# Designed miniproteins, single chains, continued (4): the designs that were tried, part 6

Each design is a single chain, and the fold is of that chain. pLDDT is the mean over its residues in the fold that is shown.

## One batch from the design tools (miniprotein)

Design m12176
Fold by ESMFold2-Fast:
Structure m12176 (fold): chain A 92 residues (1-92)
Amino acid sequence: SIGEEMYLLALETGLELYIEILKKEEVKKEVVEEALRLVRTVVENSDDKKLLEKALELLEKIKEVIEKNPELYKDLVPEVEELIEKVEKKLS
């Protein structure tokens, strides 16, 4: 129980940190890929609405970064779209 609560808190903290990082003008592709992996981990391992809402917020920030440099991030677009659909289905 306590281990699970700490794990969920770590995921929430990670999501919030990446949301703040992705607000910066210059973001490395590596960081975007790490943020996307965290979102996937949350979506695959949690049904917590608050955590899924934070994951969706991070996905929207990732989408904004992709739109600023679509050629660099073209390979990530299908995964971002897949994860948005999965999160929205879990939140329904």
Scores: mean pLDDT 85

Design m12177
Fold by ESMFold2-Fast:
Structure m12177 (fold): chain A 65 residues (1-65)
Amino acid sequence: SAATEAEGARLLAEFRARLAAARSEAEVEEIWFEFVREAAARFDPEALSRLMAEADAARREYLAA
């Protein structure tokens, strides 16, 4: 639904902002686990799979920069 898509986009934007503020790989790992925990509690498995793929791509881009 549009509401689910908007909530997913919000969580991804928040995740990216937290990555930008991260100062170590340990913090990136903490941010990742917190995102997964929050998303798993709020989304069905199909939406969760898509969100995790997008978040993982953002995490990899951050670590490559």
Scores: mean pLDDT 82

Design m12178
Fold by ESMFold2-Fast:
Structure m12178 (fold): chain A 74 residues (1-74)
Amino acid sequence: SDRIAELMSTLPPENQKTVQRLIGEAQRKAEPLKDEPEEVVLEAVAEELRRLAEEAPEVRAAVEEILRIAREEL
């Protein structure tokens, strides 16, 4: 997503790395749902991503904004 990439570019480099890692971890956990409707996959990724972000409060706001953009692009 161009909008998500744009948001990522506004973050400090360390926060960008953290967000990218958490997204990758959330997507891996949602892999069994890959063939489900995009809405189902997105909500599974969102749930895991929010859980992971609880241990990284510095990126929590960025995670919520990314999820907002992803839902708008459905």
Scores: mean pLDDT 81

Design m12179
Fold by ESMFold2-Fast:
Structure m12179 (fold): chain A 115 residues (1-115)
Amino acid sequence: SLEELRRELERLLAEFRERYAATTDPRLRAQHAVRLAVEVAELLKRYKASDEEIVEAVRRLADLFVELRLPAATVEAAMDNLLDELARAGYSEETLERVRAVFEEAIARIRAAEA
């Protein structure tokens, strides 16, 4: 259900926040972010999420990355992995472009804050 999808997403994001805060190694931090993106894609696939549910989930993920001030390069890697997983799951090019746009906006915000 949509409620179960939202609860599982919130759990994944909360677990990532705790893991990220406990990790000092930049390489492990980047690995955790990419893994989260893959786990979110797998969750969306499992629940057969609609285009709107995918975009909303990705917006929450991207907002978390901005909040935690992840490096732009790490967010780009997470985006590429999430897009690849969604494409393999058979989501449309239109949906993939919407997902890309959300991440590109987040990356722009991160880069502006680093300037």
Scores: mean pLDDT 88

Design m12180
Fold by ESMFold2-Fast:
Structure m12180 (fold): chain A 69 residues (1-69)
Amino acid sequence: MDAGEAAARAAAEAARAGDAERAGLYSVGWFKSATDPVKGSEYAERAGRAAMAGDAERAERYAFLASQA
């Protein structure tokens, strides 16, 4: 089971609700489960930025990619 996927979903939901701060926190927390922490961290950061920009679709996509790193 991938805890990063749950964090990614939480980040996307927070972004859709307009809560950029929570979306960023959830995105960052995910990278701990990545098999490649460098790539995982990069995707998590991009997910957080997308969430803060109000782009829930991109935030969800990057968060998912982060969970697969």
Scores: mean pLDDT 62

Design m12181
Fold by ESMFold2-Fast:
Structure m12181 (fold): chain A 84 residues (1-84)
Amino acid sequence: SELEERAKKLIGEAQKLIAEALKLKLSPEEQKKLQEMIEELDALARKVGDAIQAGDEESAKKYLEEFEKKVEELKKWVEELKKK
């Protein structure tokens, strides 16, 4: 339950950041980087969900920590894009 709530919060944060980035005038290279980040976040979200369903709390925590780190990287990158 706590892991599911944490995952939902982080997924929501990632979705907001992606929406913000999509409102910006991105170069083709920045669009490619955003797409790569989205794909990485989607893959990690599936791994978190799969681990939670399997009752593998250790793997769920590990993948959730990786997801949180990727969300922080996305946040910093979007903040830099806004400064243009």
Scores: mean pLDDT 86

Design m12182
Fold by ESMFold2-Fast:
Structure m12182 (fold): chain A 81 residues (1-81)
Amino acid sequence: VREILEELARLAEEIYELLKDRPDVQQAYKQTAAEVARALAAGDIRGAAQALADFAMSFRDLAPEDLQKRVAEAVARLEAA
């Protein structure tokens, strides 16, 4: 799960960097960062990964096609884990 968490963190950051001029993306990323920090403080690595997956999926359709596929694959691996 930690490897999936690291991949989802990178994907969420790529989406944020591409779309950071959007106020909805900025607000969602701040909320996601707070959820991730809370989950990690509680030792909930799966919860942290899920928060990042939810962020990435919320804005996936605004990202380039290759990034959309990488997000879908990472989320599928989290669901299977």
Scores: mean pLDDT 83

Design m12183
Fold by ESMFold2-Fast:
Structure m12183 (fold): chain A 59 residues (1-59)
Amino acid sequence: LLSQANQAFSNGDYDSAIQHLSDWTGQQTAATSDPAERQKILADGQAKIDSFNAAKSSS
């Protein structure tokens, strides 16, 4: 999923990139039992989504 998100982003397919990134973040948080790690994954995921949205809006 993360590699698919990065590939879609590099191809300019921002909608697919954001979708794959969201799916990856969901899988990682579901697999994580540590609340601190879960919060870090969510924060990192949101930062990447924000970055992808910024790239989309500037394109």
Scores: mean pLDDT 79

Design m12184
Fold by ESMFold2-Fast:
Structure m12184 (fold): chain A 104 residues (1-104)
Amino acid sequence: SEAEARAGWEALRAEARELVARLEELEAAGDWEGAVRLVEELAGLPGRVTRERVRALREALKLVADHDDLSREALEALLKEVYRLLLPPAGPEEQEAIERTLAS
């Protein structure tokens, strides 16, 4: 329902705001190792997260946090970064196929 969708969006925004604030604090302090570790801990992916992935995830979370009303574009951006984070390392051809799917 519309009410359930709105409640879900408000809950997602609250989570996004908290995570953005934590990541921005670590990045402002120059603690990129801490920012990477935070994302690795939340995702359960030790040794698989890069600074670039952290930055992309934070930007997507910030889009969600900054939208008062449910935004399909912001939700899709966040889901793409979450999928990139959760996908196993792939060869160049598999990575190209994954990026094409995420670009759709």
Scores: mean pLDDT 77

Design m12185
Fold by ESMFold2-Fast:
Structure m12185 (fold): chain A 85 residues (1-85)
Amino acid sequence: GVEEAARAVAAGIRAAADADGRLSLEEAGGGAGRGAGEAAAKGATTGEAGNWAGAEVVGLAAENGGVVSAEEAARAAARGVAAGA
């Protein structure tokens, strides 16, 4: 479900973060996509979760000069999944 997609996206984002918990735009998108893909494979009910999460993270990164914290990116991605569902 949506909650599973949000948790998987957050886990993917954290895995992509550097030693300071920061993410580039590309790293955040990749992490969100991997997490959403895992959730979709188990339920398919969140098929667009990666796209929704990615759009929110891209927006956040653009506002912050292309770098975001893992915590902020995970929260933004979770909002994107929830809003898109």
Scores: mean pLDDT 62

Design m12186
Fold by ESMFold2-Fast:
Structure m12186 (fold): chain A 62 residues (1-62)
Amino acid sequence: SRAAGGRLAAEGAEKAGSGGGAAGATYNQSVLDPEAGRAGAEAAIRTGSAAAAKEAALQMGK
């Protein structure tokens, strides 16, 4: 589920940036792959950037 988890986490992080911010990123982490979701959530919270969160989640999902 690495690739699938990372892709879904990246999409969730992107959604977080456009509407839910950190809340969306946190939700994604709890529902999907924790490692990929965690990387995305951390990036979203730290940078406030959906793009950075998506990139981090995809790298973890590799």
Scores: mean pLDDT 55

Design m12187
Fold by ESMFold2-Fast:
Structure m12187 (fold): chain A 89 residues (1-89)
Amino acid sequence: MAERVARLLAETGAAIESAELDVDAGVAAYVAMLRRMEALDPALAAELLRLLEELARALAAGDEERVAELERRIAELLRRLRELDRAAR
């Protein structure tokens, strides 16, 4: 699961390699976050994965409105993860 998202992010990073982004570090952090979310709430992790795949496609298509919408939804799921993580610690 997380490996598929990491591949999508890596493919997106390859398209913007001229921007000199550290894609590997970003991908590793993202994979760790997804594995943590999956351990806390598998359903929430599955929803995040779906939104991330849609975000990768929207970014590749240059759909700025769709990107903004998906970023907002992802932020909401990440907020829920933070609440669950706080309760588990």
Scores: mean pLDDT 64

Design m12188
Fold by ESMFold2-Fast:
Structure m12188 (fold): chain A 78 residues (1-78)
Amino acid sequence: AAAALEAELKAERDRLLNWTIEKLKQGVPEEEIIKEVAKRLAEWVARHRPAFEAAGLTVETDTEGVAKRIVDIAKQRL
């Protein structure tokens, strides 16, 4: 169960990272990308929080901080 949740989180982060890379290439402002990534991550976390809690896993609450890290990683791959 925990392994499946960790795989889903990795898949979501990979999707958000790829989306971020494409938006940076399109010239979308970094602040708008951070806002949208944070929103999508918060929605994903809200949906999966009960499953993470049931599995004894800690869920990240700083979605904006995670979004900023994703943008930084994406900038390194441009």
Scores: mean pLDDT 81

Design m12189
Fold by ESMFold2-Fast:
Structure m12189 (fold): chain A 102 residues (1-102)
Amino acid sequence: LGAEILAVAREFQAEARRVFDETLKKMEEAYKKGDIESMQKAVDEGIARIRALADEHAARGTPHQASFVRREADGFIAGLRAYGEEMVKKAKEDIENEKKKK
C-alpha cells in the first residue's frame, strides 16, 4: 500500500479516534446515571459521526484511498457497537443486582 493511502488513513484515524473517545465519555456519563436510552443514543450518534467523517475523507481521495478509509471506519463502528452492547449489558446487570439487594 502506498504512503499516500497511509497518510489519508492516519488523518481519518485521528479524527475517528477523537469521535470514538467523545462517544465513550458520553456513554460513561449516561452509565453513571443508569440512563440506558442515552447510552444507546450516544453509540448511534457516534456511529453516524464516524460514517459522515469517512464519507468526507473518501470524497477528498482516490477510489483506493476511499475504500481504505471506509474499511477503517467499519472497524471503528464495530468497536463502538461492541463496547456499547457490553456497557448496556453491564448497566442492566448493575441495576438488577441493586434491586435484588433491596
Scores: mean pLDDT 79

Design m12190
Fold by ESMFold2-Fast:
Structure m12190 (fold): chain A 88 residues (1-88)
Amino acid sequence: DAAAARARALLEAVREVLREMMFLGKSIAEASRIAGVDPRTVSRRIRAVQRIIDDAIRQYENQGLSRTQAQILTGLTVDIEVMRAMFA
């Protein structure tokens, strides 16, 4: 769905920053400065991903699932949507 597709795109963008950080042992702020990217943009993307995840969890909780069950299904939903996009 649109929310899962947005989460995938944002996770891809965040993954590039995280890969750079882990490879160089740098903080988000340092990696952003080296790459010439505004650290606020990186922080905003991380927050946007967290918001999408939180919204998905809340949606499952509203269907009567526990938080643990909602977290598991949110992960599966994102993975299924990624697979669907890759093999559609």
Scores: mean pLDDT 58

Design m12191
Fold by ESMFold2-Fast:
Structure m12191 (fold): chain A 87 residues (1-87)
Amino acid sequence: SEEIEKLREEIEKTLKEARDAVLNGDFDTAKKYLEKAIELYKKLAEVSEKNGDPNAERIKKRAETFKKLLEEDPELALYQAWLLANM
């Protein structure tokens, strides 16, 4: 699916932007990019579910985990996003 491909590319780009913001000490910008990535993961989960992708549940849980972590421990959420962008 072209829509799934574009969403995956936008997520990757958004996570790299979040990482670069963390490396520059701009945690406010990093948080905004992480929030954007969470919304993109939610959209990816919805599109994946409509296409019968077995990964839809995993993607949805990942979005929920990042959202909860960002609300409860924003510094840890940013650190985990930084690790994912560097793997």
Scores: mean pLDDT 78

Design m12192
Fold by ESMFold2-Fast:
Structure m12192 (fold): chain A 103 residues (1-103)
Amino acid sequence: MDDGVRALYRAARALADGDWDRARELADRAYRILSQQPRSPRVDQLLTAARSLRRAADAASRGDYRRAIIAVRGARESARGAGVRDVARAAGRAARRLEDQHR
């Protein structure tokens, strides 16, 4: 199993837990690990998920929950496309948390 996928899962989980700073650090780590892999459609989707989780954490830390929700939904879609279902589920939980904070 790729260490980049584990970092991506931890980033999504941190976002779901409301730890924006930890989510940013882990999304950046996932991006760095995954960017060292040979380019493939799967790796491209994982890199997109990592960037989207980073954008979600940045937006949430500024109170921009609308932008954060859009970004985390994008991360969930990219994770599903890459076949990493646990990451997609964690991103789904993060989306629900952000929707509750936007109310």
Scores: mean pLDDT 87

Design m12193
Fold by ESMFold2-Fast:
Structure m12193 (fold): chain A 55 residues (1-55)
Amino acid sequence: MEAAMAAQNAGVRALAQGASAAEAAKESIDMATKAGTEEGRRAALQGQQSLAAAE
C-alpha cells in the first residue's frame, strides 16, 4: 500500500484537470490523512512543491 505514491498521483491528476498546485496538494494530503500515514502527508507536500516548480 503506497499511500505516499497514491497521494502524489492524486496531486498530478488534479493538476491535469486544471487545478492549482495548492489544490492538488490539498487533495493529496486529505487522501493520505485518511490512510493515516505521516509519510503520505510529507510526500504530498513534497509533490506540491515539485508541481509548483514545474509550473
Scores: mean pLDDT 65

Design m12194
Fold by ESMFold2-Fast:
Structure m12194 (fold): chain A 64 residues (1-64)
Amino acid sequence: AREELIEQLLELAKQAAGAQVERLTGQPGEVTARVVAGGKIEAVGKSGDLTVKAVVSVEEALFG
């Protein structure tokens, strides 16, 4: 279902943001993800003063 796919995309976005934080800092970070307006998924990873943001279009993931 679309809802299941959105949940999978949320997890992938969180993993991407977390991996980027670890790559840049060498430390694990806190990661959050949410669906935002326009059918996009936004993931934010934080570690210390570093903030990494990853944005994925649900439409592109589903239909592109």
Scores: mean pLDDT 73

Design m12195
Fold by ESMFold2-Fast:
Structure m12195 (fold): chain A 80 residues (1-80)
Amino acid sequence: SKAEEFAEKALEILKPYLSEEEYEILKERLKKMIEAKVPIKEMYDALIEEAKHYFEVNKIPEEEKKEVLEKLKKLLEEAL
């Protein structure tokens, strides 16, 4: 489905910026949202809030945060 493809690509984009544990938590959360048939835009909003939290925890530089967030936004636009 488009939701599964979106989630897989989003996780791939985020993987370098997350610990293994954070990656698995986010992966399971997105899987549950797909099973619950949550709209892609709502999944995206939840994903962005979670990603911002992990970026702060992992002290990701501002320029890298901007690049990743722009990639996720483009991915959403392609999924809609």
Scores: mean pLDDT 85

Design m12196
Fold by ESMFold2-Fast:
Structure m12196 (fold): chain A 96 residues (1-96)
Amino acid sequence: SALREQAISVIESAIELIKKEAPNDPVAQEAIKGLEAALEQVKNATTNQQLIDALNQALKEIVKLLKEGKFSRESILKLIGHALSLIGLILDLELQ
């Protein structure tokens, strides 16, 4: 599924950004674990609802990180971009 491949790419890109920008931040480490769990749920999803649930979990982790993490303005904007991409994918799945 093209939507599944896009979801994997977005979550992996978010994880890579967090690892690069905040490698020693405990809040970032918790977010990485949550995103890696969401990524595994995306890979194992057999229904659109399971995929939507996994994407909502990834979105919640990014939103929490944006509120509680310490990032540069550039990294904040990139994380917002990933959150918007996840919202778009959720909408595409809901409107099928």
Scores: mean pLDDT 86

Design m12197
Fold by ESMFold2-Fast:
Structure m12197 (fold): chain A 94 residues (1-94)
Amino acid sequence: GKIEDLLNKLLNAAKAGDTDAALDAFKELLETAPDNPDVILDAFSEAVDVLAKKGNYDGALELGKVFLDHIENLDAILKAIGLVLEVIGQKLDS
């Protein structure tokens, strides 16, 4: 379905280190499934992890900005903040 196609686009872009493509796919995922914070958080977490492991900390942080700007679910926001802080720590250690 559309969600699965967007998840594949997001993860493939993250694996390629293509920040712009990852941001575009993630924004479309947010528009497609705004009321499914768990699906969005899982996708965000995986994409951030992939980008950070490739040393693309700035790309991971840009995904964090998009997530925090669009999500209103408090539990999802707090988990995303934790992931963003981990990325900042990794960038400072690099």
Scores: mean pLDDT 81

Design m12198
Fold by ESMFold2-Fast:
Structure m12198 (fold): chain A 60 residues (1-60)
Amino acid sequence: ALTPEQLANRLAAAQRIRAETDLSVATIARLVGFSSVATFTRLFKARFGVPPSQAGPYQG
């Protein structure tokens, strides 16, 4: 299992990728080491209060 620090780092990386790219949530989940998009989405929402689809800052 990931330590809380390792999990936090992976979720922070996912947030950055989401903000800087147009990659799908599923692709981002795999890039940061999650085998399940559902697990990734739940953990991301628990950490940041919003799902990955809504958490990226709009830099348009």
Scores: mean pLDDT 73

Design m12199
Fold by ESMFold2-Fast:
Structure m12199 (fold): chain A 85 residues (1-85)
Amino acid sequence: MKEALELAKKAALEVYNDPSKAEELIEKGKAMKDLKGRAIVLGAEVGKKGIELGASKEEILGMVEAMATGDESLAKTFAEKLLAA
């Protein structure tokens, strides 16, 4: 779980720094067909959506953490922030 969370955060940061990498990371993650691949897809998709909504790096990383840990309350809070932007 911790390793998968770090991979998701790394993928989100790569997309935040270069949005053009989102599709590449999503494709690579889907090809892996394991938990690490799913984490990369999650990070890349959250990073992409966060950039589209004008979210900060901290908000994007917080959303990745909430979704990866299954904290529905935390995920809802970050989703509300992203939707309000």
Scores: mean pLDDT 74

Design m12200
Fold by ESMFold2-Fast:
Structure m12200 (fold): chain A 57 residues (1-57)
Amino acid sequence: GSMEQERRQLLAEIGAELRAIGDKVDEGIKIGQALMKEKGLDGVTAFLEGLKLAGVG
């Protein structure tokens, strides 16, 4: 029915948005790992700075 089709579409859209957020988090992790090596930051601080630079927060 139409309701099942609408549900499938909504789940696909949610999945795409979550994947996009996941991609940004992955970029933040990469940046954070670079900051740990370059500046000797602890993992938590490096991760948070990486997320800021990736545009996640």
Scores: mean pLDDT 79

Design m12201
Fold by ESMFold2-Fast:
Structure m12201 (fold): chain A 98 residues (1-98)
Amino acid sequence: MKKKPKKIDLKIVYPPGSPYREVMKKAAERAAEKIDIPVNITEEEVYSPTNPRPYIEIYVDGKLVSTIGVNPDLPETQKEEVIEKRILDEINKILKES
């Protein structure tokens, strides 16, 4: 049997001036409120001409387990809900298997 994770890190990665920074941060904060494990939310501003899209990296006990991209075609009101659900689904999968 796998031991339950002790810590989850949600790392928000965005290019300078990204309009999605606040949407991703709010989604991550809402997801963190629904998780029974300590969640740390961090931010990193990175400019990359090859990867200009914002994303969230999910770390469990220091290991990268998933990356969630932001879909620019979604309405702003749905972006937070979709990102929150994806974070919760990934974490719940890990908790079920651990």
Scores: mean pLDDT 73

Design m12202
Fold by ESMFold2-Fast:
Structure m12202 (fold): chain A 82 residues (1-82)
Amino acid sequence: SIKIKVTVDGQEIELSVKNGDITITVDGATVVVNVDLNDRKKLILQYIGQKLSAIGYELDGDTDKARAYDAAAKMLDKLISM
């Protein structure tokens, strides 16, 4: 797999991509998203799901998980806009 560091909206994110699995690491918290780049509807639904998870963890005071899920949502948003 390829592992790279990218900056999205000023936040440094580590990405690892293999066979439809995108692993996102932010400050040691990790989220894995299985993506199908040919299914825009599925990507949109995944974006909504990750964003809801980020909001939920933020409300619970789990800022590390909230940031990881928000980063996953931002990644999916960029994929949808391609």
Scores: mean pLDDT 76

Design m12203
Fold by ESMFold2-Fast:
Order: C-alpha cells, then structure tokens, then sequence
Structure m12203 (fold): chain A 61 residues (1-61)
C-alpha cells in the first residue's frame, strides 16, 4: 500500500511537472530512507519538482 501510494504520487508529479518518473521516485524514496512518512516523502518530491521546474504539482497526500 505505502509503496503503491508513493509510486502513484511520483507518477502524477512526473506527468504534471515534466520531471522523469525515476528522478521523482528517487527523491521520495530517499525521504523514506531518512525516516520521513509517506506523506512527508511525497511532499519532499513535490517541493523538489517545484524547485526544478517552477510548476507546483497537485497530488493528494
């Protein structure tokens, strides 16, 4: 469930911002590795995507 949720969020971020899915997923997985919750890891990936592309993704947490 958590892994599927993370992958689905990463896919939506990739589709909305144009960042490669692998890059978005990598950022989220690094967040989990550092002890962040799934929601915090998704938020980290969203913030990184905004920083790199200037596009704010819309993903439910």
Amino acid sequence: MEKERLEEAARKISEQTGLPFSEVLRVAEEGLKKGLSVEQAINLAMMEALRKTGVAPKVPL
Scores: mean pLDDT 80

Design m12204
Fold by ESMFold2-Fast:
Structure m12204 (fold): chain A 72 residues (1-72)
Amino acid sequence: MKEKALEYLDKAIEYAREGNFDEAAKWAQKAHEYAKPVSPNAALAFKDASDAMKNGDAETAIEAAEVGKRYL
């Protein structure tokens, strides 16, 4: 579960770096879902990352993702 959350988040970050924010948001949302039973703080940060990706804000999205990883 924790490993899948990280795998999906890394995929989201890669899509965000490519400028593919629709795919990035989808994978960040999956990371959020898999993080929920492991760490509520990580899940919240990954949701913030997904929302930032939907807004095309790569810098905010990557920062939220990195913060969330610290809670896993």
Scores: mean pLDDT 83

Design m12205
Fold by ESMFold2-Fast:
Structure m12205 (fold): chain A 70 residues (1-70)
Amino acid sequence: MELPVTPYNKKLIEKLKKDYEEALKAGVSPEKLADRYIFLYPTAGILFVKESKIPEFKKALEKWKERYKA
C-alpha cells in the first residue's frame, strides 16, 4: 500500500523521518525500527518501505495491514 506525499502531511513525514534517522544512528536494529514505525506511524512506515532497502519494513507493513486494517 502506498500513500502520496501531500502538503498537509509533509511536515509530519519530515519529523518522522528525522526520528527514524536518529534511531538508526543510536544503533536500533532495522527490524525493530520497521515494526515500531509501522505500528506507531503508518504513513511514515509506508513511505520508508518505498524509500528504504530494509526488507523488515515490508514484513512490518504486511503485519500492520493484517492487525490494524487501517
Scores: mean pLDDT 52

Design m12206
Fold by ESMFold2-Fast:
Structure m12206 (fold): chain A 77 residues (1-77)
Amino acid sequence: DEREEMIELAREMAKKNKIDLSKLEIISKEQYEEMLANGGVYDPSAKSRKASAEEVLEALAERFLELQRTKGAKLSA
């Protein structure tokens, strides 16, 4: 499972860099796309929430998969 492998990679990266994933906040993909559609103006006061560690890992995994599929981009460690 590509997603599962990317989640594991993201988890290892977080552990290596001593990042506490449970304390991170994310915006939803829908909010992010709406922000881009509106010229990049983001109002954080109404739309961010504290993410669970699992949500953060899944968001990172999805971003990695997107980059691999849509671009031949090289990601640095």
Scores: mean pLDDT 57

Design m12207
Fold by ESMFold2-Fast:
Structure m12207 (fold): chain A 59 residues (1-59)
Amino acid sequence: SQELQRQITRLEEDYQRALTQTEADMRAAGLSDDEIERGRRVLDALRQDRLDAIRQAAA
């Protein structure tokens, strides 16, 4: 459905903004690459959970 695609697109746009900002903030704070990688994985897991919920609601 077109509405489902719009919801997925918004989620991906929100994810990319959050990822970019969080990585920039962590680097500016002097955090290690390992800590930045952990933050990235947390955001990715949240994105995946929301994506799955959107798809399940549309099924």
Scores: mean pLDDT 83

Design m12208
Fold by ESMFold2-Fast:
Structure m12208 (fold): chain A 83 residues (1-83)
Amino acid sequence: SLRAEAERVQQRKERTLATIQAAIDEVRAMAENSAAANPDKAAEYQARADAGIDRARKLAEEVSREAEEKVAELEQKARELEA
């Protein structure tokens, strides 16, 4: 059903966002470890990590927006078929 399809889209969104968050956490941890190993470059590592995290957050926002649009489309079609 279209409602089941919408639920699957929502579940895929949640899994993708969890993967993006795990990647952000890993990038942050790697930057901290690199800064500890080479403190004179700590600011450079942090700046690169921040840039990567910003890109990942923008990707997460896009994933959320696309999934929300698809869910709304499927829910509208389900309502039209129930009319």
Scores: mean pLDDT 88

Design m12209
Fold by ESMFold2-Fast:
Parts: C-alpha cells; sequence; structure tokens
Structure m12209 (fold): chain A 74 residues (1-74)
C-alpha cells in the first residue's frame, strides 16, 4: 500500500542520515530509496495528494540531511 511504502521510505531515509559517513551503506540506501520513490511516483501518478505527501517527506529529510552535514563539518 501507499502507507506501507511511505513508512519503508521514511525508515530508509533515517538510515541514510545515520550512515551518511559510510559510503558503501549510502550507495546501497540511495539505490533502495530511488527504486521506492520511483514506484511511489509511478503507482500514484493520478493522485496529487499522495504525491504531495511524498514530496513533503522528501523535503523534510533533505533538511535533516543538511543539518547532519553541518554537524559533521563542525
Amino acid sequence: SFDEKMAELEELLKQLIENVENKDKVRQLLGEIQRLVQALVEENRDDPEKLAELEALLAEFQEQLEEKKKELAE
């Protein structure tokens, strides 16, 4: 379901942030995230509300990733 895939995506994004310094793990997680995002977009092409929810989740985690990179640079 959409909700199950969104929950899986959220977990993968959290793992990405936690493992940002591990290049091999980042590569694996980015591959999984990309496949899941593509599936969510393709399966929900005619549902703008679900696509907006997906975009909001990705935007939230982009901000978290930027904060983590800032923390690591200090």
Scores: mean pLDDT 82

Design m12210
Fold by ESMFold2-Fast:
Structure m12210 (fold): chain A 58 residues (1-58)
Amino acid sequence: PPEQKKQALLELLSSFRHPVGVETLVNGLGGNREEIEALLQTLEQEGKVVFAGGYRAT
């Protein structure tokens, strides 16, 4: 389910103390890069994630 995957991605992002790249998130979740990028795009549009030298939860 997309909502559960978005929540898992947010939890992973919140566990990092620094902005992280897509590669780190792909390795952490074990998913496809394209899927992770699509989820990040959706979360940015919702204002839950920002890109500032890397991705982080708001």
Scores: mean pLDDT 77

Design m12211
Fold by ESMFold2-Fast:
Order: structure tokens, then sequence, then C-alpha cells
Structure m12211 (fold): chain A 75 residues (1-75)
């Protein structure tokens, strides 16, 4: 049960969707799915736009830090 509440998004890849979230503060609501042993799909809200977003994050690189390591954005 990783806790990502109020984390700043840091981009791991330069996809246009991931770049759009760089430096933004998001509130993570819940872990939606464990994709593999180091990847999680999390439900979040962009605090600026108040719109839901779904993010694939690196669990190990995001743990114990105020940042999440973003791998992808899912619609």
Amino acid sequence: KPNFEKKVVEVEDDSPEAKALLGKTVRFFYLKEIVDENKALVAAVDLETRKPVYLVVDIEKSKGTNEVKLLDVVE
C-alpha cells in the first residue's frame, strides 16, 4: 500500500502526457492496480485542474520521497 498523497510528479520518460504533469502537485486517492513488482497504476487528481488522471509509477523510486517517478499516463 504505497502512499503517494500530495507528491510532486517527476517525469521518467519524455512522452507528451508525462511532460504535461512535470512539476505539478497531485493528490493520490488510491492504488488501482499493481501492474508488476515495481509498477503501480494509481488514481490521482491534478490539484490545478481538479481533473482525474491515472498514472503508472515506479514504486521503488517513489518510496520514501516527496516525488513520484512517473512512467506513463493512462486515459
Scores: mean pLDDT 59

